Designed miniproteins, single chains, continued (3). Designs and how they scored, part 3

Each design is a single chain, and the fold is of that chain. pLDDT is the mean over its residues in the fold that is shown.

## One batch from the design tools (miniprotein)

Design m8071
Fold by ESMFold2-Fast:
Parts: structure tokens; C-alpha cells; sequence
Structure m8071 (fold): chain A 93 residues (1-93)
């Protein structure tokens, strides 16, 4: 599967779930693959974060730490390793 095929398939799933508009899908298709994938991950995270928090029984501190880690990964373009370090550091505060 090419990066473009993967991106198109994920955008179709987000459209079917009503999480994005057709206009947002066209915008993301025009984005570089890395930026589009990060934006899609952010949209999926926002849709599912409450379910994840409830399923894992997360404390407010853990929720805040995970939100900051996901922002680093999906908004700031940081690596998964850097996002993990942010999560660990926030839990220590």
C-alpha cells in the first residue's frame, strides 16, 4: 500500500464516521503525507479520547499528560519517543 492509498482510505473512514467534511478531506489530500497523517490522528484522538480515558480509568493528571503527549505527536510534529518523554515528565509534575 502506498502512503497516498493509505491516506485516501483513512480519509474515507473519517468521512463515513462524520468526523470531517468533504472540504477538510480535500485539504488533507493536498497536504504532505506526514502533516495529513498527523491531522487525521488528531481527529481520531479527539473522537475517541473520552472512551480511552474511561476504559483505562485515567486520573485527571494522566488525562492531561496524555493530551500533551498527543498534541506533541499530532500538532507539533514530534516523534513518538519525544511524545513519550513529555508524557513521563508531565506525570512527574
Amino acid sequence: MTAREYKEQRLEELLKRGLITPEEAEEMLAMPDREALARMLRIEWEARKEEIFETLGMSEKEKEALEKAMEALTVDGKSAEEAQKIFDEELKK
Scores: mean pLDDT 78

Design m8072
Fold by ESMFold2-Fast:
Structure m8072 (fold): chain A 60 residues (1-60)
Amino acid sequence: MEFMKRMGERLAAASVDDQGDVAGELMIESSDDKEKAEKVMARQRAATAANRARIDKVIA
């Protein structure tokens, strides 16, 4: 379970705002349709990054 342990440590090290992206990457690594899941998550990560930039502007 070294893989699972490493992924858990990676999730714990991620900032709160990045935990959603890290969880998505964990789903990709666990998926039998990794390539398809990766493309879907990449689109979601791009949208999340844009939303974070918008929120940062509001709270700054």
Scores: mean pLDDT 63

Design m8073
Fold by ESMFold2-Fast:
Order: C-alpha cells, then sequence, then structure tokens
Structure m8073 (fold): chain A 77 residues (1-77)
C-alpha cells in the first residue's frame, strides 16, 4: 500500500511537471508570436497559436484522465 501511494505521488509530481512545462511552452510561444507580429502576418500566427494551445490542452487533459483512472483503481483496492 505504501509503494502504491508513492507511485501515486510520483504520478502527481509528473502531472505537475507537465503542467509547468506546458506553461513554459505557452510563454515561449507567446514571445515567438509577439516577435512574428512585429514582422507582420496575422492570419498564420493566429492559427499557429490555436494549434499549439489545442495540443497543450489535449496533453494536459490526457494526463489528468490517466491520473483519474489511477485514483479509481486505487480506490477499488
Amino acid sequence: SSSLLQQAQSLQNLSDNLRRGADGLRSSTQIAIDNLQRIGSDIDIQQFQQNVNDAVQSLLQQSQDYLDQMRRLLDSL
């Protein structure tokens, strides 16, 4: 039971690290977009930003769904 708790904590830490990584990616992407806007091409920049945001949200949702599945498995023990 203690090792399962440690694994659950490790998965939570992984999720937190993924979230911080995603926030860092969003910040870096915003800086790149701001620089590109200074050069000019609004349509492609907006589409690129949306695609990156959608991909990041999808990854975060999949991570959360995995954690929720693990919690349910632990609760069934």
Scores: mean pLDDT 69

Design m8074
Fold by ESMFold2-Fast:
Structure m8074 (fold): chain A 60 residues (1-60)
Amino acid sequence: MEAGLAAARLPPAQKAQLTQQILQKNRALHQSIADTLRAIGDSFELYLRTGEVGPALGKP
């Protein structure tokens, strides 16, 4: 436990913690979108390597 004067100067410390939790959840959602876009890119790279289009290039 770190009970310093700095903690007393930040009365909304708990509110800041909750705000960070919300931001962290939003970041996780953005990461999921990025992972999906990467999978689509990998499928396109396979097409470029083989020079052929498969039956499904961006399977959901």
Scores: mean pLDDT 64

Design m8075
Fold by ESMFold2-Fast:
Structure m8075 (fold): chain A 83 residues (1-83)
Amino acid sequence: MEVLEREEDLGEVPSADEVRRAALGLGEELAKEALEKDPEAKGVSEGSEVRVEGDLVTVTVELVLEGSDGKEIKLTATARGRV
């Protein structure tokens, strides 16, 4: 299995929606990188998780692709921000 991971800390943000948008943007960038390396890769699953600890919001977006060779490619994008 190939794993591509990216994380970003946004610091202080005006809303949790900024953190969610950042995580989705990072996930989209990882998906583009994976598809540039393997244009025949197909989406298998996608999910997102939100965690709130006081003023700290963490959003994780996970996307699973199947490569042209039948191997799983896991993409994980995480963004954090204080609201």
Scores: mean pLDDT 81

Design m8076
Fold by ESMFold2-Fast:
Structure m8076 (fold): chain A 84 residues (1-84)
Amino acid sequence: MTPAQEAVAEATMVLLHVAVAKATGQELSKEEAEKVLKRLEEQIERLEKLLKESTDEQDKKDLENTIEALRETKKELEEILKKL
């Protein structure tokens, strides 16, 4: 597994955990939402660095798609935090 593939897999697991929480209608506490938001920010920074260093076309596409999904999830979570 390349560093890019490993980072995409880890980020995908974070996205799945957030998607499951939304699907089950679970209310996130402010503390839980803030912890997830910080983790999303850390994943975005990691993937952006890997994207700049990647030479493989497939890895670039996977990184770009995953970064976009993380950014959308972060934006949604920030809106939830504003309502708490």
Scores: mean pLDDT 79

Design m8077
Fold by ESMFold2-Fast:
Structure m8077 (fold): chain A 75 residues (1-75)
Amino acid sequence: MKIIVEVGGSASEEEKEKIKEIAEESVRESNGDPEKAKKLLEERVRKELPNLKSLTVHVFVVGDTVYVDVKAEME
């Protein structure tokens, strides 16, 4: 299984790297289930980023690849 993560929004580069790591872990723990991965990602990002204003997450599967698109807006 290949995981591709894209992080946008006003988060810093350090925060984006953290979100990417959380996304990859959430997908692996969910065995590639998009709905479960999305829930885990949203919960973990909200706990780890104290200044998170809004979070939008899309998870979809194409073949053997899981795509994660995250938009994190900071205050």
Scores: mean pLDDT 84

Design m8078
Fold by ESMFold2-Fast:
Structure m8078 (fold): chain A 108 residues (1-108)
Amino acid sequence: SSLLKELEELTEKLIELLERIAEELPEYREFLEKVIERIKELVEELKKAVEAKDKGRALLTIASLSAILMGLSILVKHTDLPEELKKELLEIIDKISEVLTEIEKELA
């Protein structure tokens, strides 16, 4: 679906921003690498669940992705990152959350 493609494109941008953050804050590198891996796994799981019409699995995967995005939003607000990088990350998180909400609506 077009929403799954949009989700993939937005999560690719999120991963690029998280990689930039790992360069700026080396103390968070291991944590951010694990977060990136988990996001990739969850996006693939969501795609498989939607294609299989497995509503329960899709909703649980959306909930897991949303929890990670919320956690990243909280973390970023409490880091010494450049303000522009914080803004870019929060904007991409909001866009991904909107796409996840639209995917959830299509599952109803």
Scores: mean pLDDT 88

Design m8079
Fold by ESMFold2-Fast:
Structure m8079 (fold): chain A 73 residues (1-73)
Amino acid sequence: SLPSDAEILLTLAEIYLALAKLDAERGNVEGAQSALDKARELQKQIEAIGTPEQVAAARRSVEDAERYVKEAS
């Protein structure tokens, strides 16, 4: 079966979270911030169409990325 739109958006948010962490660890603050901004936009979309579990997962991904960007700054 095909994934739902919310499942696709959640997967993309997880990818941007991973990119934000990688860029933050490498000292690429601009890259980390860009990935974080994309994850935040995906979180807003998931909040509109996702299940409570998907919304919670997206929120966790954004919070985790925010922590990594803050630690790199």
Scores: mean pLDDT 83

Design m8080
Fold by ESMFold2-Fast:
Structure m8080 (fold): chain A 98 residues (1-98)
Amino acid sequence: TPLGPVLQAVYEKLGEITNGDTDISNPYYQLVLLVTLELIGATEPLSTAELARRLNASQSTVSAVLNRLKAAGMVQTIRSAAGRTLYEPSEKFRSLLA
């Protein structure tokens, strides 16, 4: 299975979010990548607090990343029964991984 086109599409979208900074040594790019991977690998939608806990990052920093991912169309929000905002990969983004 050729992963090259899928990885290229993901890389280009991450570049849009990081203003073209795709250096893996950059802490912001690392966090954007890690948030994206956690959402893709999750069996359920995740809150900002849960992502911050999993990634050992601040909720404010994770929230900023999630807002950028949502603006780029990679992530969508749902509301939990408790009224909390949860995040999951968008259908469009999931189609790039299939």
Scores: mean pLDDT 73

Design m8081
Fold by ESMFold2-Fast:
Structure m8081 (fold): chain A 70 residues (1-70)
Amino acid sequence: MRLKLVALSRPVKVGSDVYLNGKRVGRATSEYTAWVLEEVKLGDVVEIDGREVTISGETNVYREGELPAD
């Protein structure tokens, strides 16, 4: 599947899983960025570290990959 790099509205722990509507959709790659499934859009509210975080920016940077099962 293809993952998209997105910007986060608040700092998170690197390596934390990203959830949208209870579904794991990505993983944080820095305090302010995450690799997420293409279904995640600008303005979506995701859950990271048990907190609501808004997607503050979408990039056109993509990579092939899969989310880990863990």
Scores: mean pLDDT 81

Design m8082
Fold by ESMFold2-Fast:
Structure m8082 (fold): chain A 89 residues (1-89)
Amino acid sequence: DIEKKYEELKEKAEKFEKEMKKKGLETKTKVEVFDLDSGVKVVASLGVASKDGKLVDAWIEFYAKGKNKEVVEEIKKEYEEMLAAAKAK
């Protein structure tokens, strides 16, 4: 169930923010649901923790329902590029 996966990843992101902030780190999280015309649904999630502008910890997690590898890989690439941009700053 896509809704259950969204809630699970949202809770994971909230826990990550709480734990990283407790360590004195700045956090940024993102959890999105993509509902695609092809009948594929994707939950994409990202968490980043930094200190003084330097990346300390990060995670990315994806869940897909349906069969469209090309679109799933596109979304994954976008999230990996967001993480790379965070590392470059």
Scores: mean pLDDT 77

Design m8083
Fold by ESMFold2-Fast:
Structure m8083 (fold): chain A 72 residues (1-72)
Amino acid sequence: TTVRVELEITDGRLRRMRFTVENPGDPPQVAVWDAETGELTIEREGRPESTGHFRLEREEVQAIADELRAQD
C-alpha cells in the first residue's frame, strides 16, 4: 500500500488535503478534505464513491503541515 498526501496552504492556512491511496489489484482511491466545510470526498477512477465529514482543529492542521514539510 502506498499513500501520497498533498497539502494546499494559502496565506499560512490549510485549505485542502488530498490523499491518494494505491493498493495492488485495486484502482487508485483519492480522498479530498476541505478545511472550510470539513467535508471529505472519496473518489475511485475519477468519480465520487462516498462522502464523509470530519473537523480538525487549526493547531492540529498546522502540526500535520509542518511534519509533512519536514519529510520533503
Scores: mean pLDDT 63

Design m8084
Fold by ESMFold2-Fast:
Parts: C-alpha cells; structure tokens; sequence
Structure m8084 (fold): chain A 93 residues (1-93)
C-alpha cells in the first residue's frame, strides 16, 4: 500500500512538473493540475478501501492540487533559476 501510494505521488508530481514546463496559460495549467490531483485522490481512496462524499472528494482534490503545485514549483525553482542565470551569462558574451 505505501509503495503503491509513493508510486502514484511520484507519477502525479512528474506530470505536474511537465505541465508547469509546457503550459503557459495559467487557467489551463490549474485545470490540468486539478485533473491530476483528482486521479491521484481517487486511486488513493480505492487503495485504502475508503468511500467519501462528493463534497469531501472535491475538498481533497483542491488540497492535493495545491500541494502538488507547491512541491513541483519548489523542485523547478532551482532549475529555472539556474537556467535563467545561464541564459543571462551567455547573453553577456
């Protein structure tokens, strides 16, 4: 169960990072991240054998979507900053 949840989290994180790199429309970005979060929450609930109300599912999806976005931005922040610095150094030559 824990290993399966870890795999789902890593896969969701990878998908969110790809969206952040490729999608420039902020609204579409949020929509795609919410879809990934919904799939993750539904699969996690199925693995745990849990059933929740539609309202609880929506709250969980919103919370997970925000957490995935925050984690993905933290991982990308250093790489984007390094890429920006490299681009500026090359432009100065």
Amino acid sequence: MEEELKKLLEEAKKKVIEILKTEKDEEKKKEKIKEIARELVEKALALAGQTVSEEELERAVEAVAKALEDIAYEELGDEEHIAELKARIEAAR
Scores: mean pLDDT 74

Design m8085
Fold by ESMFold2-Fast:
Structure m8085 (fold): chain A 68 residues (1-68)
Amino acid sequence: THAAVIQEMISARRDELLAHLAQGDFEGIRETLENWVRENGAALGEKYGVSVQQVRDAARRLFEYLTP
């Protein structure tokens, strides 16, 4: 599910995402999530039986949640 993928992203990049949020660095949040999907999207697609595009969509939803 999208929730499981989002949870894995938060767990893997929690400190980095929190640091960017504290600074209002929304570009840093986007880059952190994009880099994580680039590195991990295929493996997570296999783990959860979803496409890499669905992993990217989950990352986009998390970004939208964290940003105005």
Scores: mean pLDDT 81

Design m8086
Fold by ESMFold2-Fast:
Structure m8086 (fold): chain A 67 residues (1-67)
Amino acid sequence: GEAEKLLEEIRKNPEKRFELGLKLLTEVLGLPESFARGLLERAVPPGKQLKDVDVEKFVKALETIVK
């Protein structure tokens, strides 16, 4: 589905993690932008920035959120 395509695009373009993750949560899942931003911020482990998170761990966190 479209969620799977966005997750694969994150794997191919890690620098677009936030943009593509936000698109998945808002456009595919229908979540409000403010709520989606909060979920993406919570997908980052304590003491790390989003850019420092392994792309596979980020994708797995999004897969957990979409369940």
Scores: mean pLDDT 72

Design m8087
Fold by ESMFold2-Fast:
Structure m8087 (fold): chain A 109 residues (1-109)
Amino acid sequence: GALDVAAVEAALERTRDELIAEYRETFPPEDAKKLEEFLEKTVRRLVATVRASAAQGLSAEEMIAAVDRTAGHMVIEVRMEEKDEVVISKLIEGISRLTQAAVDQIRRD
């Protein structure tokens, strides 16, 4: 069947909310807010990648490759913009978990 983009978006939103809850328990409020904003940006970019890939009629394998490329770009942005190794590590972990949630949902369809 056709890819359920809404299901991928819902999986990303669930993973985002779990990460935000974890960050609020682990980091000061100011840092948690910054991490939350970055997670929301990451979800928007991953959703845009999935929507564009689906609109182009890409296979699941090609769509997963596009998602992985988008995630790679987000990791580069984190490493360029952040100087705190703990924050960098947690943002990369968040990108990885969001990427895996999208990939797992694409593979289920």
Scores: mean pLDDT 85

Design m8088
Fold by ESMFold2-Fast:
Structure m8088 (fold): chain A 84 residues (1-84)
Amino acid sequence: MTIRVSVKEEGDTATLTIRLEGDFGPEEAQRVVDAVRTLKLSLPEGTKLTVVVDLSQARVSPEALETLVKGLKELGVKLTLLGL
């Protein structure tokens, strides 16, 4: 599996774009959640984080999608999914 990540910081907002390629299971989903958690803790207080996940080139298991959505919602980030 390949993960491509880019971050744009604009004032009080940050946009993390994650592009996934290949097989995406629950372990990979948990790694993405952990990476977003680490990034959120590294940003200044009050920064609004938007996470965009591009799944158009990934084969995502239902369990992986549930893990990803639940984990990111628990972090309080704005989530946009592409390629479903």
Scores: mean pLDDT 80

Design m8089
Fold by ESMFold2-Fast:
Structure m8089 (fold): chain A 65 residues (1-65)
Amino acid sequence: EEKEKEIAFAEEGIKRLEELRKNLPVYKQQLLDEGVSEEEAEKRIQRLEDSLNKGIEWLKKKVDE
């Protein structure tokens, strides 16, 4: 069913974005290991976290409809 597919897709998307958010500390460490400054790494991680949070909120709104 269309609505059931849409909900399943949104739930899977939420899980993927939550997993990416969970792995942000690993990505930060990779940036530091590559010679990115701690300040720049923190700024990049914060931008990614904000984008992931917005994506999760958007998908949750879609499930709630």
Scores: mean pLDDT 80

Design m8090
Fold by ESMFold2-Fast:
Structure m8090 (fold): chain A 117 residues (1-117)
Amino acid sequence: SRRVELVLELEDGTELRITLEVTDDGRASVTFEVIVDGKEVARESGSGPLERLAEVVAETARRLAEKAEELGLEKAAELARRVAEAVAKAAPSFEDVVRAIYKGLGFDSVPAPAPAP
């Protein structure tokens, strides 16, 4: 199984957490969380077959953007919308979807993986 967890702290202290997991049997899941003052105020999750990974992530990000907007968390909503737009254009591979998430969040490149010993 493969798992990526990304945590982004915004300037207002709001935290956006994205967890993406793919199992060896070809299942994919994603969870988006918004944390304010150490408390989870919004969560959206999606799952499906690996072939639909980009679609599942884009749909989940759109739902989170709507929820964040309803809560007045405009910066989190903006970032979730950008992730949805970037991922909707991505190839449905784990690596391409991870790259699209980073691009949506405003990063020019995916950080290099930590060197394995």
Scores: mean pLDDT 79

Design m8091
Fold by ESMFold2-Fast:
Structure m8091 (fold): chain A 76 residues (1-76)
Amino acid sequence: MSREEILREVDLTFEAIGLAIKAADEVEKKYGIKVSSKTLARAIGEALRAMLDGLSPEEAYKRAKEVVEKEIEKEK
């Protein structure tokens, strides 16, 4: 792995974390509940996968939000 490849993956990871946190915050506001750390970790993983696959930050955010909403519905 080149230094540039490593730095790009690190940058994508931080962006994915930020997008997942934003998605979780939006869902918390919408449903009036607190998102668990486990659900947030899953949302981060989905956002990171989308970005590593070359998808836009907007699409990564959408996938993270869908994961958070689906996990909340599943636990009901």
Scores: mean pLDDT 79

Design m8092
Fold by ESMFold2-Fast:
Structure m8092 (fold): chain A 118 residues (1-118)
Amino acid sequence: SIKKKISELVTRLVGLVIRMVGLQLDREFGGPVSDDALRAEADRIAREIVRTAREIAKLLLESDFSTQEKIDDLTSVRNLLLQVLKIGREMGVSDDTLALIEATIQDLDRLIAQLEKS
């Protein structure tokens, strides 16, 4: 079902964000992994977060959820992406990946605004 797929994607999104926070902490505490390796992994995770967020948004729009539930869930995803953008900047994630996160936040803001006018 669409609802089950959304739940699985949200669980994956949260797990990816937690892992990205973990990489930031590993860098701060000076673990055995190099800063370059931590940045490369953060870039990879950020790109996967964007793909997951876009799929959640697509499935939410296709779902039978109420307009308000869609707005609330899209807003939660958008707020997670703001945190990912902040962490990505601090970690030195690539400009291309940062631009992709920013574009995704803008796309979500547009979708939320369209639903609020419905």
Scores: mean pLDDT 90

Design m8093
Fold by ESMFold2-Fast:
Structure m8093 (fold): chain A 79 residues (1-79)
Amino acid sequence: MKSAAEGARDALAGLRAHAGDRGAAVAYAGSMAKDLIEAGLLKGEALKYAQEILERVKAGTLTPEEAERLVEKLVEAAS
């Protein structure tokens, strides 16, 4: 099984791959955060950042720039 850090790093790479489409980038961030939460590997600050991404995607308030920052913090917390 992939570690939480490996999953978060893969998610950051995927988010950056969608940088040419702002809507796709935000949707990808939401899907990634949901998948990482459901995998049950995230704890503490890493779980908090994943939950914030998912909640803000649902609220329609997450920008691609904020998504990248939150995913970077998630990678740091999971590592």
Scores: mean pLDDT 76

Design m8094
Fold by ESMFold2-Fast:
Structure m8094 (fold): chain A 107 residues (1-107)
Amino acid sequence: MSIDELILRTRGIAAGVDSTLAQAKRNGASPELLALLEEARRQIDLAIEKLENNDLDGALKHLDEALRLLQEALELAKREGLDEVAEQLEAIIREVQELKKEVEKLK
């Protein structure tokens, strides 16, 4: 996968988080869950910036932090009974994990 394709995939993941955040807001998610999703989105933006600068190690660090935040958000969504949000987060987590593998292949 090219760096440009990785940037496009990372932007797709960012859009997925935005969609999940909007659904969480509509379904009465806690301020804590919303904050986790907003910080995960910020980490994904930082990963995009690092990829655009060919900083693969920097991108991986931000993707790792996003993954940690998304996993915390998933557990909280499950505890709050937000089943559709949890399902979307499980899909996003898998996409971030596959993206990390592709970034590592470019090193």
Scores: mean pLDDT 90

Design m8095
Fold by ESMFold2-Fast:
Structure m8095 (fold): chain A 70 residues (1-70)
Amino acid sequence: HDVAEALAILSEGTKSVRDDIDDEQERRLLELAFDPRVSLAALRALAAQLAKARGDPARQTEILDAFLAT
């Protein structure tokens, strides 16, 4: 998989929630970008969900926690 594309997807998808993401969550997102078992489609879905939850910090946290759990 293309790590540069994965990083670009996550960067754009998390841009509106950047201040809500702590160092540990950022580290785990980077690990997902470098994991070839995580599909680019899954990362795009995560980015789309975060974008739709813009302005809802509770929902953003739920989405991130659910994705980062497995």
Scores: mean pLDDT 70

Design m8096
Fold by ESMFold2-Fast:
Structure m8096 (fold): chain A 74 residues (1-74)
Amino acid sequence: MLKEEDIKAFKELARPVYEELKAKYDAGEISEEEALKRVLEFLKEMAEKFKESHPELAAYLEKQAAEVEAALAS
Protein backbone atom coordinates (compact mmCIF):
# COMPACT_ATOMS: atom_id res chain seq x y z
CA MET A 1 0.00 0.00 0.00
CA LEU A 2 1.50 3.33 -1.08
CA LYS A 3 1.68 5.53 2.05
CA GLU A 4 1.03 9.29 1.89
CA GLU A 5 3.93 9.67 4.37
CA ASP A 6 6.31 8.08 1.81
CA ILE A 7 5.05 10.43 -0.93
CA LYS A 8 5.43 13.42 1.42
CA ALA A 9 8.97 12.35 2.38
CA PHE A 10 9.85 12.02 -1.32
CA LYS A 11 8.43 15.51 -2.04
CA GLU A 12 10.63 16.96 0.73
CA LEU A 13 13.70 15.24 -0.79
CA ALA A 14 12.71 16.42 -4.29
CA ARG A 15 11.92 20.05 -3.30
CA PRO A 16 15.51 21.47 -3.41
CA VAL A 17 16.17 19.71 -6.75
CA TYR A 18 12.96 21.07 -8.31
CA GLU A 19 13.52 24.57 -6.86
CA GLU A 20 17.06 24.65 -8.34
CA LEU A 21 15.77 23.53 -11.76
CA LYS A 22 12.92 26.08 -11.66
CA ALA A 23 15.35 28.89 -10.72
CA LYS A 24 17.62 27.98 -13.66
CA TYR A 25 14.63 27.75 -16.03
CA ASP A 26 13.22 31.11 -14.84
CA ALA A 27 16.70 32.68 -15.32
CA GLY A 28 16.86 31.34 -18.91
CA GLU A 29 19.91 29.15 -18.15
CA ILE A 30 18.16 25.92 -19.23
CA SER A 31 15.33 25.10 -21.64
CA GLU A 32 12.04 23.41 -20.68
CA GLU A 33 13.31 20.24 -22.43
CA GLU A 34 16.56 20.29 -20.40
CA ALA A 35 14.61 20.85 -17.14
CA LEU A 36 12.30 17.91 -17.94
CA LYS A 37 15.31 15.69 -18.76
CA ARG A 38 16.84 16.56 -15.35
CA VAL A 39 13.52 15.73 -13.62
CA LEU A 40 13.28 12.43 -15.55
CA GLU A 41 16.83 11.44 -14.50
CA PHE A 42 16.09 12.30 -10.85
CA LEU A 43 12.84 10.28 -10.86
CA LYS A 44 14.57 7.23 -12.40
CA GLU A 45 17.43 7.43 -9.86
CA MET A 46 15.00 7.68 -6.91
CA ALA A 47 12.85 4.82 -8.26
CA GLU A 48 15.95 2.57 -8.49
CA LYS A 49 17.05 3.62 -4.97
CA PHE A 50 13.64 2.73 -3.46
CA LYS A 51 12.93 -0.38 -5.59
CA GLU A 52 13.82 -2.97 -2.90
CA SER A 53 12.95 -1.02 0.30
CA HIS A 54 9.73 0.74 -0.87
CA PRO A 55 8.56 -1.05 -4.06
CA GLU A 56 5.18 0.75 -4.21
CA LEU A 57 6.87 4.16 -3.98
CA ALA A 58 9.36 3.03 -6.66
CA ALA A 59 6.46 1.98 -8.93
CA TYR A 60 4.80 5.38 -8.37
CA LEU A 61 8.05 7.18 -9.30
CA GLU A 62 8.46 4.97 -12.42
CA LYS A 63 4.95 6.02 -13.53
CA GLN A 64 5.84 9.70 -12.99
CA ALA A 65 9.05 9.16 -15.00
CA ALA A 66 7.06 7.55 -17.84
CA GLU A 67 4.76 10.61 -17.98
CA VAL A 68 7.76 12.99 -18.19
CA GLU A 69 9.34 10.77 -20.88
CA ALA A 70 6.07 10.84 -22.88
CA ALA A 71 5.99 14.67 -22.63
CA LEU A 72 9.59 14.82 -23.96
CA ALA A 73 8.70 12.47 -26.88
CA SER A 74 5.81 14.68 -28.06
Scores: mean pLDDT 79

Design m8097
Fold by ESMFold2-Fast:
Structure m8097 (fold): chain A 108 residues (1-108)
Amino acid sequence: SARATATARRGETVTLTLTLPATPLATVGVVASVRGDGTVEVRVTVTTAEDSAEAQATVTGSASGAVGRAVLTARARAVGAPITVTVTLTASGPGESVEVEVVVAQAA
């Protein structure tokens, strides 16, 4: 698995790139967690040498400290090369910034 964190400001887009080992079939699970008073559009693109797959979710955090979460799954065919996972985070909402954690895991 791989993990990344980012602070996204209102109206900003942040891109995170993670690399996972190659498998014959890339099933990628992504957990996005958002803290703060804002909404984040999470777009995940899984890219291999042979294929690509996409998943998208909207996650809302809260000023009261509640954490918003989304679980996304994307499946792409992969052989031989490492898998690139690109996570694009677009922040909106009344708060100036939100903190986002992304955890990426791959099935064998």
Scores: mean pLDDT 77

Design m8098
Fold by ESMFold2-Fast:
Structure m8098 (fold): chain A 78 residues (1-78)
Amino acid sequence: MLPSIEEFEKYVNEVLKKINSEEVYLLYLLFEHVVKESEGDLNKEVTYIDIETKEKLTKTAKDVLEEILKKLEEIEKK
């Protein structure tokens, strides 16, 4: 389950403080972009550039945030 945007922001900042890596910082920037573009509406589509493929992708804010959360949890658990 996705946390609230405020809980998610706290979690991202905690991971960034514990694990000061480029990958975590890029996930933080993507999180901020998604929140700003969606204005907190999880059903709103957001457009971003995928770092690995360099392709412009459009997904719901919910889908992008779930992908960010999963990646952050995987990084923190190692």
Scores: mean pLDDT 78

Design m8099
Fold by ESMFold2-Fast:
Structure m8099 (fold): chain A 88 residues (1-88)
Amino acid sequence: SNRQRADQLYQQGMDYRQNQDYDTAIDYFQQAISLNPDYANAYSNLGDSYLRRGDYDTARNYVQRSLSLDPNNSDARSTLRQIQQRIS
């Protein structure tokens, strides 16, 4: 199913993120949200990956999307705090 494929792509993205390959991680997370547009964790990790690249505006947009889907997402909340410290 598209959900199962999105989960697989998300896990591949997490593996690349763990190795600090943020560009490849972003590609996998974008593929995951293409198959599952409600994937809060994928949006959260897109935000973190863009933060690690220094693209704070893109990072904030993805984190806000994650929080709109799941307001209790702890990773998204943490990433948003980090972004706010960089731009304010």
Scores: mean pLDDT 90

Design m8100
Fold by ESMFold2-Fast:
Structure m8100 (fold): chain A 125 residues (1-125)
Amino acid sequence: LSREELNEIFREIAELAGVDFNEIAALKTLSERLRTVTDLLHEKYMEALAKGDQKTLEKLKELAFRLFDSNRDGKIDYEDFKKFVKLISDASDEQIDKIFKQYAKDGKLDFDQFVEALSTLGRLK
């Protein structure tokens, strides 16, 4: 992803979450920005799921795959998941492997499985 594509995705997630993009842009590192954006995406996804807001859920799925799916196949493989998790958390390789295997079907995560894996990871902190 180019810097401009990343900033566009971050802006759209911030707008959906009701957060000022300038707060995200003020963060010093890409890892801090990714952690913040991922937390906002997860929070908004759980809220939209509870409300049955299908339009918001669809938009969040699109933004998440643009951000996390490096090979553009609509699935998140183990290497993409591991690389991403290491940017946003202190999870061990063993914890990442265990969580990925718990949720992955056919060796990859779909969006719903990816969100569930992140929720499990957040509960282990």
Scores: mean pLDDT 75

Design m8101
Fold by ESMFold2-Fast:
Structure m8101 (fold): chain A 72 residues (1-72)
Amino acid sequence: MELTPEQKEEIRKEVAEIEKLYGLKPTGKIDDEFKRLIEEDETVKNRLKYIEKKYGLPVTGKADEKLLKALE
């Protein structure tokens, strides 16, 4: 459940790519703007689920505090 520094960096890059695709600043952070994208767009939600599955996290498709803690 604990992510390595390398896994955290890869996740940040994937989040930044999603942010850039949707016209947001590519910070790689799961902030309020990214949370809105997850609620509004099933494609973004599915990409988040893919990231969760790839890195062995619970597959929920939510940018909640539990996901943020898993990235720490």
Scores: mean pLDDT 73

Design m8102
Fold by ESMFold2-Fast:
Structure m8102 (fold): chain A 115 residues (1-115)
Amino acid sequence: MKEIIEKIKELVRRAAEEGRRALIVFYSDSPEAKARAEQIAAEARADGFDEVLLVNASEIPELKEAKEYLEKGDSPEAIARARQAVLDYLRKITGEEFDRALAAGRLAVVVVPAP
């Protein structure tokens, strides 16, 4: 748990301060969601992302709301709610570095629901 949060903070810092293009993929606790997240990560690396981090939403207790929306499946409303909860969490833990990385176009965030 603490280790994944520190990896998120370091990735956002590098995107904000070191010009790295970074992607964070938050996925539901299912084999299918994990496989889709790994596919998205491979495509992002091919598209020139320098750093890609895969995060199981179930590993972060503060993401309980996002986890619950991701477990409801792939409805556009549930995906939008999960994504908003994740963005709010990232802004809370990384502060201005998150906003700088997003404004620079160097940080992307994707959520992957259960099938």
Scores: mean pLDDT 84

Design m8103
Fold by ESMFold2-Fast:
Structure m8103 (fold): chain A 72 residues (1-72)
Amino acid sequence: SIRVRSIDELIEEIREGIARLPELSLEQAEENYEALTAFLASVMATASPEQQAKLQAALDELKAALAKLKAE
């Protein structure tokens, strides 16, 4: 089971990752996004609907930030 604190820690980690995206190469950013998405899919399978919504919102923010990086 995933505790609320663990979900909040994952969200903060995702947001810190967004802030650090300009420091990565596009290839590294894409690889990190794929690895994180695969990991979070397993996390979301055991999360509550509220926890899933919070994680999905953070992933959507990361996806949007990566799309902006790719457009450069």
Scores: mean pLDDT 75

Design m8104
Fold by ESMFold2-Fast:
Structure m8104 (fold): chain A 83 residues (1-83)
Amino acid sequence: SKREEGEKLLEQAIEALEKGDYQRAVQLATQALRLYTESLGPTHRLVALALATIGAAYEKLGDTERARRLYEEARRRAEAGEA
């Protein structure tokens, strides 16, 4: 399923973050974000997690402003999904 494919991609993105492959982490987490959004909708917890993972990668790349915006969007989407 798209959810299972997204979960595998996000797992690989987190592994890439741990290994210092930050650009790879962005690519994988962005793919997971698309699959989660398509299968679960834009406010699902897993969508917020994918956004936060992209944010963490940009933070490590030194793009602190982009990371801040991604964390803020992840928080907004998680809050909207609490309804």
Scores: mean pLDDT 88

